Designed miniproteins, single chains, continued (4). Designs and how they scored, part 2

Each design is a single chain, and the fold is of that chain. pLDDT is the mean over its residues in the fold that is shown.

## One batch from the design tools (miniprotein)

Design m12037
Fold by ESMFold2-Fast:
Structure m12037 (fold): chain A 82 residues (1-82)
Amino acid sequence: MAEEIADLRAYLEHALANRPKVDETIARANKYGSEEEKELIERLARAAEEYARLVEEGRDPDGYLARFVAELRRLALEEAAR
């Protein structure tokens, strides 16, 4: 959990700093990826925006990230079961 939250935090910070590359990745996934891959990438993009907002407001971003990691784990387990 803690390691996954740290990795997700690093990814979200990188995504916010490199938004044009993230948008390009989303566009490629929408053209070539599966429906599950498109949904996952879209969720990650929204998470980056929410994380930034929580930090700006001085709220608990780690609490949000913990819930988001739990949701991503559920989606990954569903995908792995196929």
Scores: mean pLDDT 64

Design m12038
Fold by ESMFold2-Fast:
Structure m12038 (fold): chain A 72 residues (1-72)
Amino acid sequence: SAALEAGLAEVDREAARYGLPEAVVEAIKANLRALVEAGWLTTPEEAREAARRMVRVAANGLAHRAEQRAAA
């Protein structure tokens, strides 16, 4: 699938920018695959946009958890 290939490549590019752990990257890729297979993401651009959003949300979530642990 062109959408899946484009989305997975975008996950790798964006995840590298944020230094995400491999386990988190694989979870994002699994979610992206599920959305493409379900027909929710049908074009390469839709898949790339979803990938960028998923990576950003994961990066923000990890940063927020680190802040909470530092404050405790």
Scores: mean pLDDT 83

Design m12040
Fold by ESMFold2-Fast:
Structure m12040 (fold): chain A 75 residues (1-75)
Amino acid sequence: SAVERARRHLEEAKAAARAGDIAAALRHAKEAADALGVPREVMDARLTEMAAAVEAGDIEAAERALDELYEEGLA
């Protein structure tokens, strides 16, 4: 299902964020957003928040941005 595919990509995005791999985190987060039909403006905002958080070393904030992206896709 699209939800299962999105959840898999969300988990991979979180793993990449924890590893400091912004490029991989962005790629997987975009796949999750696309699977759930998240509007581009919402996706761009959450991905910008996630990337900034990873650059700052704030993994909790990065994971929160990814969770918000997923929740918005489920709404």
Scores: mean pLDDT 86

Design m12041
Fold by ESMFold2-Fast:
Order: structure tokens, then C-alpha cells, then sequence
Structure m12041 (fold): chain A 87 residues (1-87)
């Protein structure tokens, strides 16, 4: 699971920047779908990759957007891409 340390770093950086509590206000599973979205995967492709329903992927994306105060998936991709560039 080589991706887990990367996701934990993304989660902590987002939590620090947006004043959130890791594991409470933003979860690792929510960060994982945001990360895959930033890599250009569709909601369907993320569902297949994580073995979860597309509805679960959509809910997690929405929760990340709400936690970060973002209004679009395009803004979410931009924020995650910026965090990745700073790691």
C-alpha cells in the first residue's frame, strides 16, 4: 500500500490549510477519492479502482468539497494538485 503515506500527507496538509481535524472533518477515504480525481480518473473509474459504488465516490467527493468550502470538482482538482506540488 505505497499510496497510504502520500494520502496521509495530503490529508494533514489540507487539514492544516483549511483548519480541519484529520479523521473527523476530513477522512483518509475522502482524500483518496480527491487524489484519484486529481489524477484524471472519472467517478466510475475511481469506483472500480477502490471497489466501491459510484454513489459512494460521489458522496465522498461532495464531502471533501463541503469540508474545503469549494463549489466545483475543478476547484477540488486544483487544490489537491497544488498540495501535491508542495509535498
Amino acid sequence: DGVRPLLERILRKLAERFGLVPGRDLTLEEVEVAYLLSMGLSLREIGIALNISQSTVSRRVRRVMEALGLESREELVEVVTRVLSEL
Scores: mean pLDDT 88

Design m12042
Fold by ESMFold2-Fast:
Structure m12042 (fold): chain A 66 residues (1-66)
Amino acid sequence: MPSEEEREEMLKRELEEARKLGLEEEGEFGERAARMAWLEGQGKIDAEKQKEIDKLREELRKIQAE
């Protein structure tokens, strides 16, 4: 079987645990936090994905500051 399915199962479990820990937050913060966690779970991170992660991290900081 392709590693895709195994990775998806692992990510689903990690996301479920993260949701229980409060990553179910409403609005933009929760949405961006979930996206960042998903990107970090991709395994191999290219420069473009790293750039997106950095951008999301900056946006999360701005939302937290407001």
Scores: mean pLDDT 62

Design m12044
Fold by ESMFold2-Fast:
Structure m12044 (fold): chain A 66 residues (1-66)
Amino acid sequence: MLSKEELDKLIDEVQAEVDRFLKEGKISEEAANRIKELIEKAKNSVDPEEQVKLLQEIRDLLVEHT
């Protein structure tokens, strides 16, 4: 299982990816906003298990909306 530090890094990487996709027009602003809400929740979570679940939800939304 990933450490909290590794999970925090992945969350930052995913946020950068969402911002890039939005800039490139690969994702709608509505979908990007939904994903950013999950990213903020993940960043504020102290539970690595919750962060993993949120990252899975973010990945699924990215696949669905790109």
Scores: mean pLDDT 80

Design m12045
Fold by ESMFold2-Fast:
Parts: structure tokens; sequence; C-alpha cells
Structure m12045 (fold): chain A 96 residues (1-96)
């Protein structure tokens, strides 16, 4: 796994765990976000997943209260990493 993918995954996991009702878990370049089913937590999880799908090399799938984000293409991800992390932080702060 690339250092950039690991760092992006770690930052998403850290920021998501700051949101009440959201639990984030990292496994390599994969981040799993689970909401407690509250509208605010579900909104936060859905917004992060939508943002991830706009990033080259990132794929997000939402199923019920759970979103899975897979970080794949290191070059595409590296070019967008700072903007993506800033967007995630802003989105999660809004839902906190």
Amino acid sequence: MSPVALEVAAEITREANKVPGVTARQEGGTVTLTSDGSPAAMGAVGSVAAAANLVPGATATVEGTTATIVLGDTEGLARSADSFIAGVRGTLAFHS
C-alpha cells in the first residue's frame, strides 16, 4: 500500500471518529464508516462517501448505515489528497 493512500485513510478515519454517532475503522487503504442511524450521522457518512467517489482512485459504496471507501490509484489520489481531506474535514465539521 502506498504511503499517500495510508495517510489519506488515516485522516478520514480520524476526522470521522470526531462526529457523534459515527465510528470509523481503517484497514490499510480501506475505511469503513458506520453511523448509529441518526439523520446527522447518516448524512455525514453519505457526504464523505459522495466526496470520495469524486476523487480519482477512490471508490465508495454506501449500504444502509455503513459506507466502505477503498483508496486505489496512488497517483490520482496523491494529486487530490489535500483537497479531499480538507473537504472531508469541512463536511464532518458541518455534521458535528
Scores: mean pLDDT 75

Design m12046
Fold by ESMFold2-Fast:
Structure m12046 (fold): chain A 59 residues (1-59)
Amino acid sequence: SMQAHREQVRELVRQGQALLDAGADPAQIQAILDQIAANSHTPEEQRYLAILQHRAAEL
């Protein structure tokens, strides 16, 4: 369902934020960002991805 998909994307974004906050390995960060990108279909989801990608680029 659309709601289950949105919940999945939100959980992936939360995991991505946690990895960035923890200073995790670049490979782990890239893997979660790739997963978010594969599941991001709406402009809102793509904006969350862009924010995380920007944070990752600043590391």
Scores: mean pLDDT 82

Design m12047
Fold by ESMFold2-Fast:
Structure m12047 (fold): chain A 57 residues (1-57)
Amino acid sequence: MSAEGYLERAREAFAAGDYETAGRYAEMAAVLASSEGNEELLAEAVKLGQEARARMP
């Protein structure tokens, strides 16, 4: 799966209230985006991952 694919899965999980899954996919997206040099996607993935973790008890 691509960095974009992982970010899409993270957004879907976040919208569904599954913050644990959203955080995991966001982390995968961030790692791949960083490897690809895609700073825009990296920023989106990091932000979503932080928001997902903030929503977890």
Scores: mean pLDDT 83

Design m12048
Fold by ESMFold2-Fast:
Structure m12048 (fold): chain A 61 residues (1-61)
Amino acid sequence: MEDLEKGRKLFAEGKLEEAVKYYQKSLEKDPNNKQAIANLALAYRALGKTEEAKKYWDSLK
């Protein structure tokens, strides 16, 4: 929960690589956290890592 919130704050600040790390920590604690998966997909997309972003989006289907 706290890792997800920290990740969102970092994403809003433009610290995309740090946001990814906190979203990954959130998923390690709760692998079924759909919000963390969606935010991780958005962060990878913002970093230009389109293939990684698609992998996380596809996991939500």
Scores: mean pLDDT 81

Design m12049
Fold by ESMFold2-Fast:
Structure m12049 (fold): chain A 107 residues (1-107)
Amino acid sequence: GEAAAARGRELLAEGARALEEGDYERAAELFRRAYELLRETDKGAAAVALNLLGEALARMGDYEGALRAYREALELAREVEAELPSVLEEAERNLRRAEAAVAAARA
């Protein structure tokens, strides 16, 4: 509902502040909570939460977790923008680039 979307956006802002302060564990927790509240109500903001979760996880040295979060963020962004073919094509290119970067990082 609207209240859940509003709370999700508040947690997203709190997470961004924690990320700026270098509290990556707190940032990751706040972004996970934001994603859970936003996933059904604001898929665009939910994708942003997953992307920032990836950044927090990478800063903590959890590169595998970060890559999973980035991949989920790209897939969710594709879902939101599916009615715009040019935007979908760009999202597909970005996903392929992210997968190639993952493969290169694991090699």
Scores: mean pLDDT 77

Design m12050
Fold by ESMFold2-Fast:
Structure m12050 (fold): chain A 80 residues (1-80)
Amino acid sequence: SLLEAIEELIKAVQEGNFDEAIRKLTEALRLASEHVPKEKLPEVIGLIIGLVGAIFSKDYEGAIRLAEELKRLVEEALKE
């Protein structure tokens, strides 16, 4: 599920496994495009772009923070 992909993304970043983090981020993007309401997609995509930047700049704390924000936003979007 999308939430599982985001949780696995957070774990990969915490473990410093950036190849796995990018794979999970790609899967989360695919699942978000399929399951997130269109009204919430721009916010989700914005967080994903921020996550890509944080991962590539090795801002691990920023990447974890953004991934947790993404998880919260997705949980709320899926309730609506």
Scores: mean pLDDT 79

Design m12051
Fold by ESMFold2-Fast:
Formats: sequence, structure tokens, C-alpha cells
Structure m12051 (fold): chain A 76 residues (1-76)
Amino acid sequence: SLEAAEEAALAAAREAGVAAGEAAGVGELARAIMDAAEAGDGQGAHDLAATLPDEVRRAINEAAVTAGREAFAAAS
């Protein structure tokens, strides 16, 4: 179902984003950003992400978006 595909995409995006953050030495911050985003705290997620260097923020976002899209396609 679409709902199951969306759930799979969110889970994959979180895992990939956290892993990218861990690789950059900011795993705790990456987890906090993903937790805030999943809780609907967009401002909190944004404020935490703003503390990261642009390159690290981009790497986390690229990993999360790529994994989410792949999981959605696989579950659809």
C-alpha cells in the first residue's frame, strides 16, 4: 500500500541519514535531527541542521533522500 511504502521510505531515510552523520562524526546530532523531523518538529530539525557544516548537512540529506526514494520504489 502507499502508506506502507511511505513508512518504509521514512525508516530507510532515517537509517541512512544517521549512518551518514556517524561517518562524519556527528551521529548524535544526525539522530536528533531525524527524531525532531519524525516528531513533526520542523523548526527543531532545522535549528540542529544549521549547526552542521554545509558539506555534512548535504551528505546527510543526500543519503536520506536517496535511501527513502529507493525504499519507496521497492515497496510500491
Scores: mean pLDDT 84

Design m12052
Fold by ESMFold2-Fast:
Formats: sequence, C-alpha cells, structure tokens
Structure m12052 (fold): chain A 85 residues (1-85)
Amino acid sequence: GEELLALVEKLEEELKKLEEEFEKAKTKEELEKLLLEAEILRGLAGILLGVAKLVGDEEAVARAEELIKRVDELIEKIKKKLAEL
C-alpha cells in the first residue's frame, strides 16, 4: 500500500544521510554513532521486509531487500574504518 512504500522511501532517505555522514566521519565516536544508527536502520528495514512479504507487496519487498543490502554494505565499511583507528 501507499503507507508501506512511504516507509521504504523514508528509510532509503535515512540511508542516504548515513552514507553522506560516513564520508565526512573522521573520529571513532562519529563512526560508532553511525554504526549504531545503521544497525537500527537495518532492523527497521528487516521488519518492513517481513511486513511487505506478508501483504504481498512485490515492489516494497524488492526495495526493502535492496535497502538491507545497502545498509549491510555500509555497516561493513564502518566496521573496517573503525578497525583501522
């Protein structure tokens, strides 16, 4: 439904903000904050994917799966950068 796609769009926008903040992050504290925010976003995207599958919204499923993939990639980048500090 429209509400589910609107939630996907909001989470996609939040991911974009986290990706931009990751490029600017210079301190361990900034990276730890971004990691927490990315992990929360990953959890919300997982719940959204579950709901989308239950209601059979194929567009929301596809977008939520892509969102989860992108969040997981960001989490790995943050963890690698933290390990180098």
Scores: mean pLDDT 89

Design m12053
Fold by ESMFold2-Fast:
Structure m12053 (fold): chain A 60 residues (1-60)
Amino acid sequence: MTDRELAEKAVEAYKNSTLEEQMKLGEELYREFLKRRRDRGLHKTVEQIEEEAKKILEEL
């Protein structure tokens, strides 16, 4: 799954989900994002990760 596909999945899910479901999906997507960043030798702070996620959403 590309970063774009991950962001698209998050947006679609959030449109049709309850708050609890949105939080669960956010946690799963965040963990996947962190794993992918670590696998590529990238270590980020929470703020940097949030900034990258916002950028991906803007590019959709």
Scores: mean pLDDT 65

Design m12054
Fold by ESMFold2-Fast:
Structure m12054 (fold): chain A 68 residues (1-68)
Amino acid sequence: SHADRLRELAAELNRDPRFEAELVGDDTLVIRNHGGVTELIGLVLRLIGDFPDFEVSLEGDTITIRAR
């Protein structure tokens, strides 16, 4: 399910000190970047490729990934 995929992603990202990921409901994950711009852009590109059935948005240092 979308919720299971987002929970797995959140657990992965929360093991990396450069990121902080929080589930908002069952369809949205909010990711905060504590690394540099290279880490931020790299994660956005990875998410677009790996989660084509989701919407990926970037505002400042915060990435939002939401089920369509």
Scores: mean pLDDT 85

Design m12055
Fold by ESMFold2-Fast:
Structure m12055 (fold): chain A 77 residues (1-77)
Amino acid sequence: MEAVKLGEEGLKAFEAGKYEEAIKLFSEAARKALEAGDLRLAARALDGVARAYEKMGKYEKAEEYRQKALELQEKAD
């Protein structure tokens, strides 16, 4: 539940253009999701990190986190 709430807060920060805040919130959501064994939720949170880096023009970091999200999504399936 905490990971879901952090992901929702991250999305709100992202929609408000607060990309650094969104990265922090999505990263905490991913960490808590991994601690709970929820790989699908962790993958979605890391995709949020990737999207925020992309909006900041940090394409190398965005690609890194997109790949991490895909790896977790594949493990969840």
Scores: mean pLDDT 86

Design m12056
Fold by ESMFold2-Fast:
Structure m12056 (fold): chain A 58 residues (1-58)
Amino acid sequence: MDDGERIRAGLAAARASTDPRARAALAGNVLQSAKESDHPEAAELAEEARRLLEEAGW
């Protein structure tokens, strides 16, 4: 799986989680992956992951 597919899969898992702790953990993993990726969509995916973390109170 390339970086874009991996990041999108993680973001989808975070969005599907109804548990705020699980959502925050998954979103944090997505943000870390996006920060390490030079994929064209990494910045947009990182922004979405950061929003999920903020919604979870982090």
Scores: mean pLDDT 76

Design m12057
Fold by ESMFold2-Fast:
Structure m12057 (fold): chain A 67 residues (1-67)
Amino acid sequence: SPERLEKAREEARKVAEEYIKKSNGKPTDKDIAEAVRKVAEIARKYGLSEDERNRIIAETVELLKKG
């Protein structure tokens, strides 16, 4: 469902924001790995497909690398 994907994306965005704030805009590799694990759990909670999960993880990693 598009609605489930969007809700998962919103929660993933909040995770990225938390790690950006926690790291003062400089997430470490450990921070990125922890954020990815949390986002994978969000994708599982919303019953996302592998493609949808990978998309949200990629979006999270991009946000974390940008600061």
Scores: mean pLDDT 85

Design m12058
Fold by ESMFold2-Fast:
Structure m12058 (fold): chain A 68 residues (1-68)
Amino acid sequence: ADIDRGVIEIALAVQLTTSEDPRVRELARRALDAVVAGDYARAAELLRELGRESGEDLSALIALAERT
């Protein structure tokens, strides 16, 4: 749903603005691009990579992407 999309987009924007690691920012940007394109399967995969690289628990966002 559009509201789930908005939640994912805001969370990715926070990662993009708060992280100083260029790899984390690039993954957040790619995940955001996937969400905007409606490719939630790709977004979920990128969120898993982002979680591993950043050390953040993104499980709730991954679940939102998988159910959308």
Scores: mean pLDDT 76

Design m12059
Fold by ESMFold2-Fast:
Structure m12059 (fold): chain A 55 residues (1-55)
Amino acid sequence: SSKEKAKELIKNNVEKAKKDPFGFIEEVAKEAKIDLSDEENRAWLIQLIEEIAPP
């Protein structure tokens, strides 16, 4: 659920993800209720952003 919501947010905000990937990851995590203190959550979220919105 959180992962699917994150994918949708990234897909709908590709330009923002490309401009500021670090700020955008925090926004997506807060909106999708993902804990970025967990290294695994942070890693897969970064990977999703790179897959959907490559630089």
Scores: mean pLDDT 78

Design m12060
Fold by ESMFold2-Fast:
Structure m12060 (fold): chain A 65 residues (1-65)
Amino acid sequence: MEDLEEGKRLLIEKLGASEEEAEKAAEAIKNKNFDEAAEIVQKLGKRTGNEEAASEAGGLLVAGS
């Protein structure tokens, strides 16, 4: 669960996610809806152009599940 919170923080801090977007991604992971979480992370990565941070945040969210 700590990795899940770290993943949420990275989405907000490095990918400019809103608190709602970060929470939605974390809820998707908690519910084993990895495809939904991946869609959110991909949208944020494309919006910011920071594909590396998107990959890192996605990995932490999955590891925290």
Scores: mean pLDDT 76

Design m12061
Fold by ESMFold2-Fast:
Structure m12061 (fold): chain A 76 residues (1-76)
Amino acid sequence: MSVGQQNLVDISDQAIDRYNNGDYDSFVIFARQSAYQLRRLGFDDIADRIFRAIDNQDWDSVVTQLRQARDQAIRS
């Protein structure tokens, strides 16, 4: 796993943990950081979907996209 892939896993895990604990303010911060890291790794389409879900306040969609991105990072 590359340093960039490890950073995505660490940041997205933090986002999901905050969501599970009801800390939505911190969740949004880590979700945005995860989307920026996805763009750095070349996953522009999933990053754009996460940003749109954040803008729409669709937190369930944000979590679903982060889980998918995290799984892809581990497999790559």
Scores: mean pLDDT 83

Design m12062
Fold by ESMFold2-Fast:
Structure m12062 (fold): chain A 68 residues (1-68)
Amino acid sequence: ELERMREAAKEVEKLMKEGEEAKKKGDYDKAIEKYQEAIRLAEEAGLEDGVEEGQKKLEQVKKAKKES
């Protein structure tokens, strides 16, 4: 399981970066999708910090989309 958790942590980080880039480009739907994927993967892998960070970023992008 440790190898799987390590791979999951890398994928969560990648998804969060992709979500942030999408948000900066105004692709809010893509940003939401990426952050939701990161949160789901983090939950399955037991990465509590990843879940918290993902939810925080998802909240930010939803606010940005609403104000657009």
Scores: mean pLDDT 81

Design m12063
Fold by ESMFold2-Fast:
Structure m12063 (fold): chain A 60 residues (1-60)
Amino acid sequence: MEVEAAKIVVEDVGRYARQRGAPEELLQEIERFLAEVDSMSKREALERVVEILRRLRALE
């Protein structure tokens, strides 16, 4: 997964999470990822995106 694509996905997820009143822990993780993504490898970015999506799914 390209780092740029990962950034766009997580940015959209962040907006969605805020609208749904997601826990502060999840919002903080999303913000931290967006701040650090440009310094991450593709693998690290993918792993972080998967973790964020997993946490979001757990809120269903």
Scores: mean pLDDT 75

Design m12065
Fold by ESMFold2-Fast:
Structure m12065 (fold): chain A 56 residues (1-56)
Amino acid sequence: SLLEKARELILEGASVTVEGLNKYMTLDKEEGLKAMEEANKKSLELEEEAKKLLEK
């Protein structure tokens, strides 16, 4: 169902955010900040995709 697909995308976004935080805590400041920015961007894209599925 569309609801199950949207849930999966949201959970993936949450996992990406957690991985970004783990990298921030493990890597040096420059690499950690870049990892966080990339994780945030990907998470937002997955959330937007999930919202489009739920609007139909």
Scores: mean pLDDT 80

Design m12066
Fold by ESMFold2-Fast:
Structure m12066 (fold): chain A 111 residues (1-111)
Amino acid sequence: AVVVTQSPASLTVPAGGTAVLTAVASGGEVALADWLKQAAGEEPVAILTSATVRAPGVPARFQGSRSGNTFTLTLSDLTAEDTAVYYPRVFPAGSTEVVWGSGTLLTVTAA
């Protein structure tokens, strides 16, 4: 079965800074992965699909990349609104299974 290892578990960055979140899938081939944002009291919302494609309304400072089974989410020019838990949603190749990362809690502090 595919296993997703996400790092870091938590990250605190001042406003205007950059956060880099990584998810590594192991145990099988991965077709694609999405990144989802869950702000406190809100439902999770997909922000990037197929590792690199921004959802409508998502700012250009949110960027995704993929190298093999390593998926990276880069958030630059951080604002207080970016404070959230971020989850990778991984789709194994040849399977209808969905594998979730454990989440990264990003806290953006006032500059």
Scores: mean pLDDT 86

Design m12067
Fold by ESMFold2-Fast:
Structure m12067 (fold): chain A 89 residues (1-89)
Amino acid sequence: EAVELVNLGNKALKEKDYEKAIEYYEKAVELAPDSIVAAEALHGLGEALAKQGDKEKALEYYEKSIELAEKLGDKLLAEKSRKEKEKVE
């Protein structure tokens, strides 16, 4: 399930396995597009890519997370993604 994939991505991120985190988050977005779970996965993609030093892609995914979270009414997730985006810029 998409929720399980986000949880696995978050675990990989904590373990600093950024490649594996990206794989899990990408699968979560593919499985449940246009959902809160996808918005969470997009935020995780931003974090993992920022940790790998890919600032351009990190900013892109944070922006996608903000847009989707706002569309779905998740103001807290949108603000969280904005805050992380500002750290990368």
Scores: mean pLDDT 88

Design m12068
Fold by ESMFold2-Fast:
Structure m12068 (fold): chain A 56 residues (1-56)
Amino acid sequence: EEQEEVAKEIGEKLNEIGDEIDKVIEEARAAKAAGASGEETEAVFLEGLRKLKEEK
């Protein structure tokens, strides 16, 4: 039944988007862990989100 296959495909695409968001979060966390200031960490996070938005 196609409904189950479509739901699986949507889930896979959502997982890909989730992985992209997770990478943005991980980059911001890595910057903070490396001693970046709050402003620098925020800039990394916002730049990552901006790139995701621009690609869409």
Scores: mean pLDDT 73

Design m12069
Fold by ESMFold2-Fast:
Parts: structure tokens; sequence; C-alpha cells
Structure m12069 (fold): chain A 70 residues (1-70)
């Protein structure tokens, strides 16, 4: 599972929401890649400082959480 795969999937989901992902979409994306959905969503929201996050912010959050899971 590569960063590029997560980013492409995040960009696909963001198309329906003006280029941003909702917390629910971030949670589902994290689940699809086998990463903690709650931690991924919280990290993405922290990076964005908004109610939604960019594909890049979501990808960064999921990758960071994956590293923390050892």
Amino acid sequence: MSREEILERAKELAKDNDGLLTPAQIEELAKEFGVDPLLSTLRAMRLSGRARASPEQVTDAIMEVKELEA
C-alpha cells in the first residue's frame, strides 16, 4: 500500500465535495486501507483546521497514523 494509492483515492472522493473530504469520507478511506479511522480523521481535521480536509492532508494523516501503529 503506497502513499500514491491513498492520495489518488482521496482525490476521487474529494471530487464530490469541492475538492475536500468530510470526516465520514476520511473515516471510510482509512478503513479501506486498514488504518485506525478515528485517529486518521482527528489528525486530518487538526491539519486542516476546518470541518473538511484536502486529499493531501488526509493522505498525510493516514500515513502518520500508520507509522504510529508500528
Scores: mean pLDDT 80

Design m12070
Fold by ESMFold2-Fast:
Structure m12070 (fold): chain A 79 residues (1-79)
Amino acid sequence: MDEVRELLKKAEEYIKKAEEYLKKGDSEKANYYARKASELADEARRLARQLGDEKSVQKAEELQQRAYEISQQAQKLAS
């Protein structure tokens, strides 16, 4: 539980950083932090599944989706 919580917290922090860089028009940094958030959320999702923690699995999936959306927006901004 504690490990999953820490990973989800870090992923959420990186999502917020990615969103900030998107607002500033920094596509490279937005994509960098979105990628980091996705990696942490994927790790949290795997651990949560092993523990049977469905709520944390759902939170991790939400964070992965948000990271994906930020990456797509950053890619369009860079075009």
Scores: mean pLDDT 86

Design m12071
Fold by ESMFold2-Fast:
Structure m12071 (fold): chain A 62 residues (1-62)
Amino acid sequence: MEEETLEKLLEEVRRIIDEHGVLAALDYIRQKAAELAKTDPELAERFRREGVRLVQEAIDAR
């Protein structure tokens, strides 16, 4: 199931936010989603949406 891969990708996004900031995380999301879209467009779209949501949550300090 794609959930395991998505979870690992989202963990990496959180790590990048903590170590390099939200702009670096957004760049990673765009680049990684483009790579994923070559093999699994559905996973790529889901990762982009959830990754952007994580960045927004970090900005909002929920």
Scores: mean pLDDT 79

Design m12072
Fold by ESMFold2-Fast:
Structure m12072 (fold): chain A 80 residues (1-80)
Amino acid sequence: SEREKLERRIEELEREIEEVERLAREKNASELTWETIRDARRMVEEARELLEKGEDLLRVRLLLISAGGGITVARRALEK
């Protein structure tokens, strides 16, 4: 179901955020990179809460897309 796909995506992004946070600590990342990671975490947390309540699946989907983009940007910054 779409709900199960969204639940799996949330779990995937939570794991990616933990890994990126570890890399950011290891590489002494900039404050801008940390803000990007924190924003992605907040978006994933909001998406999880909305999904658990069965509210606004469109909002959940958009939050996860935005969080994924943020993690990609943070990862790219950490490659430099």
Scores: mean pLDDT 88

Design m12073
Fold by ESMFold2-Fast:
Structure m12073 (fold): chain A 58 residues (1-58)
Amino acid sequence: SVVDELLAEFDERLRQASKEDIPKVVIEAVRRAQENLTDEELEAFLKRISARVQELLA
């Protein structure tokens, strides 16, 4: 599914990003999700990305 493809792409990009680059990756993830996902899928995507960012910045 598109949501699974975006989650896989941005999970990998966040894992590879420096702490300084994480905000840039998140902005791009939000943009791509808004373009490709339904409101329900977008909410689920953003929740998962937010949890991942919190883990990486802790």
Scores: mean pLDDT 83

Design m12074
Fold by ESMFold2-Fast:
Structure m12074 (fold): chain A 102 residues (1-102)
Amino acid sequence: SAFFARSEANGEGGGKRQAEELKRRLEELTRGLREAVREGDRERALRLAREARQAVAAARALADSLREAGASPEVLRAAEEMMRAAEEAERVAREAERWVRE
């Protein structure tokens, strides 16, 4: 894949940077979801929940790819931190979707 080609060209730092970028994106989506719910913005909450689900799926795929590739402990640690952000984003997205339906 393009990911493996980039990882080999730049060393394992490519995978770490991708995990750190997805972590930042997931944290931004979690913050935005909480703000949308606080402000009563149902349309923004639904949009951000959809984006959060897509980002969580991307994070899971990246974590699996890095594990299958035998990434270094440092890269796998970055992926674990990304997955913690993904779990929080998924939880907050579900809470926002439930709030919209109530």
Scores: mean pLDDT 85

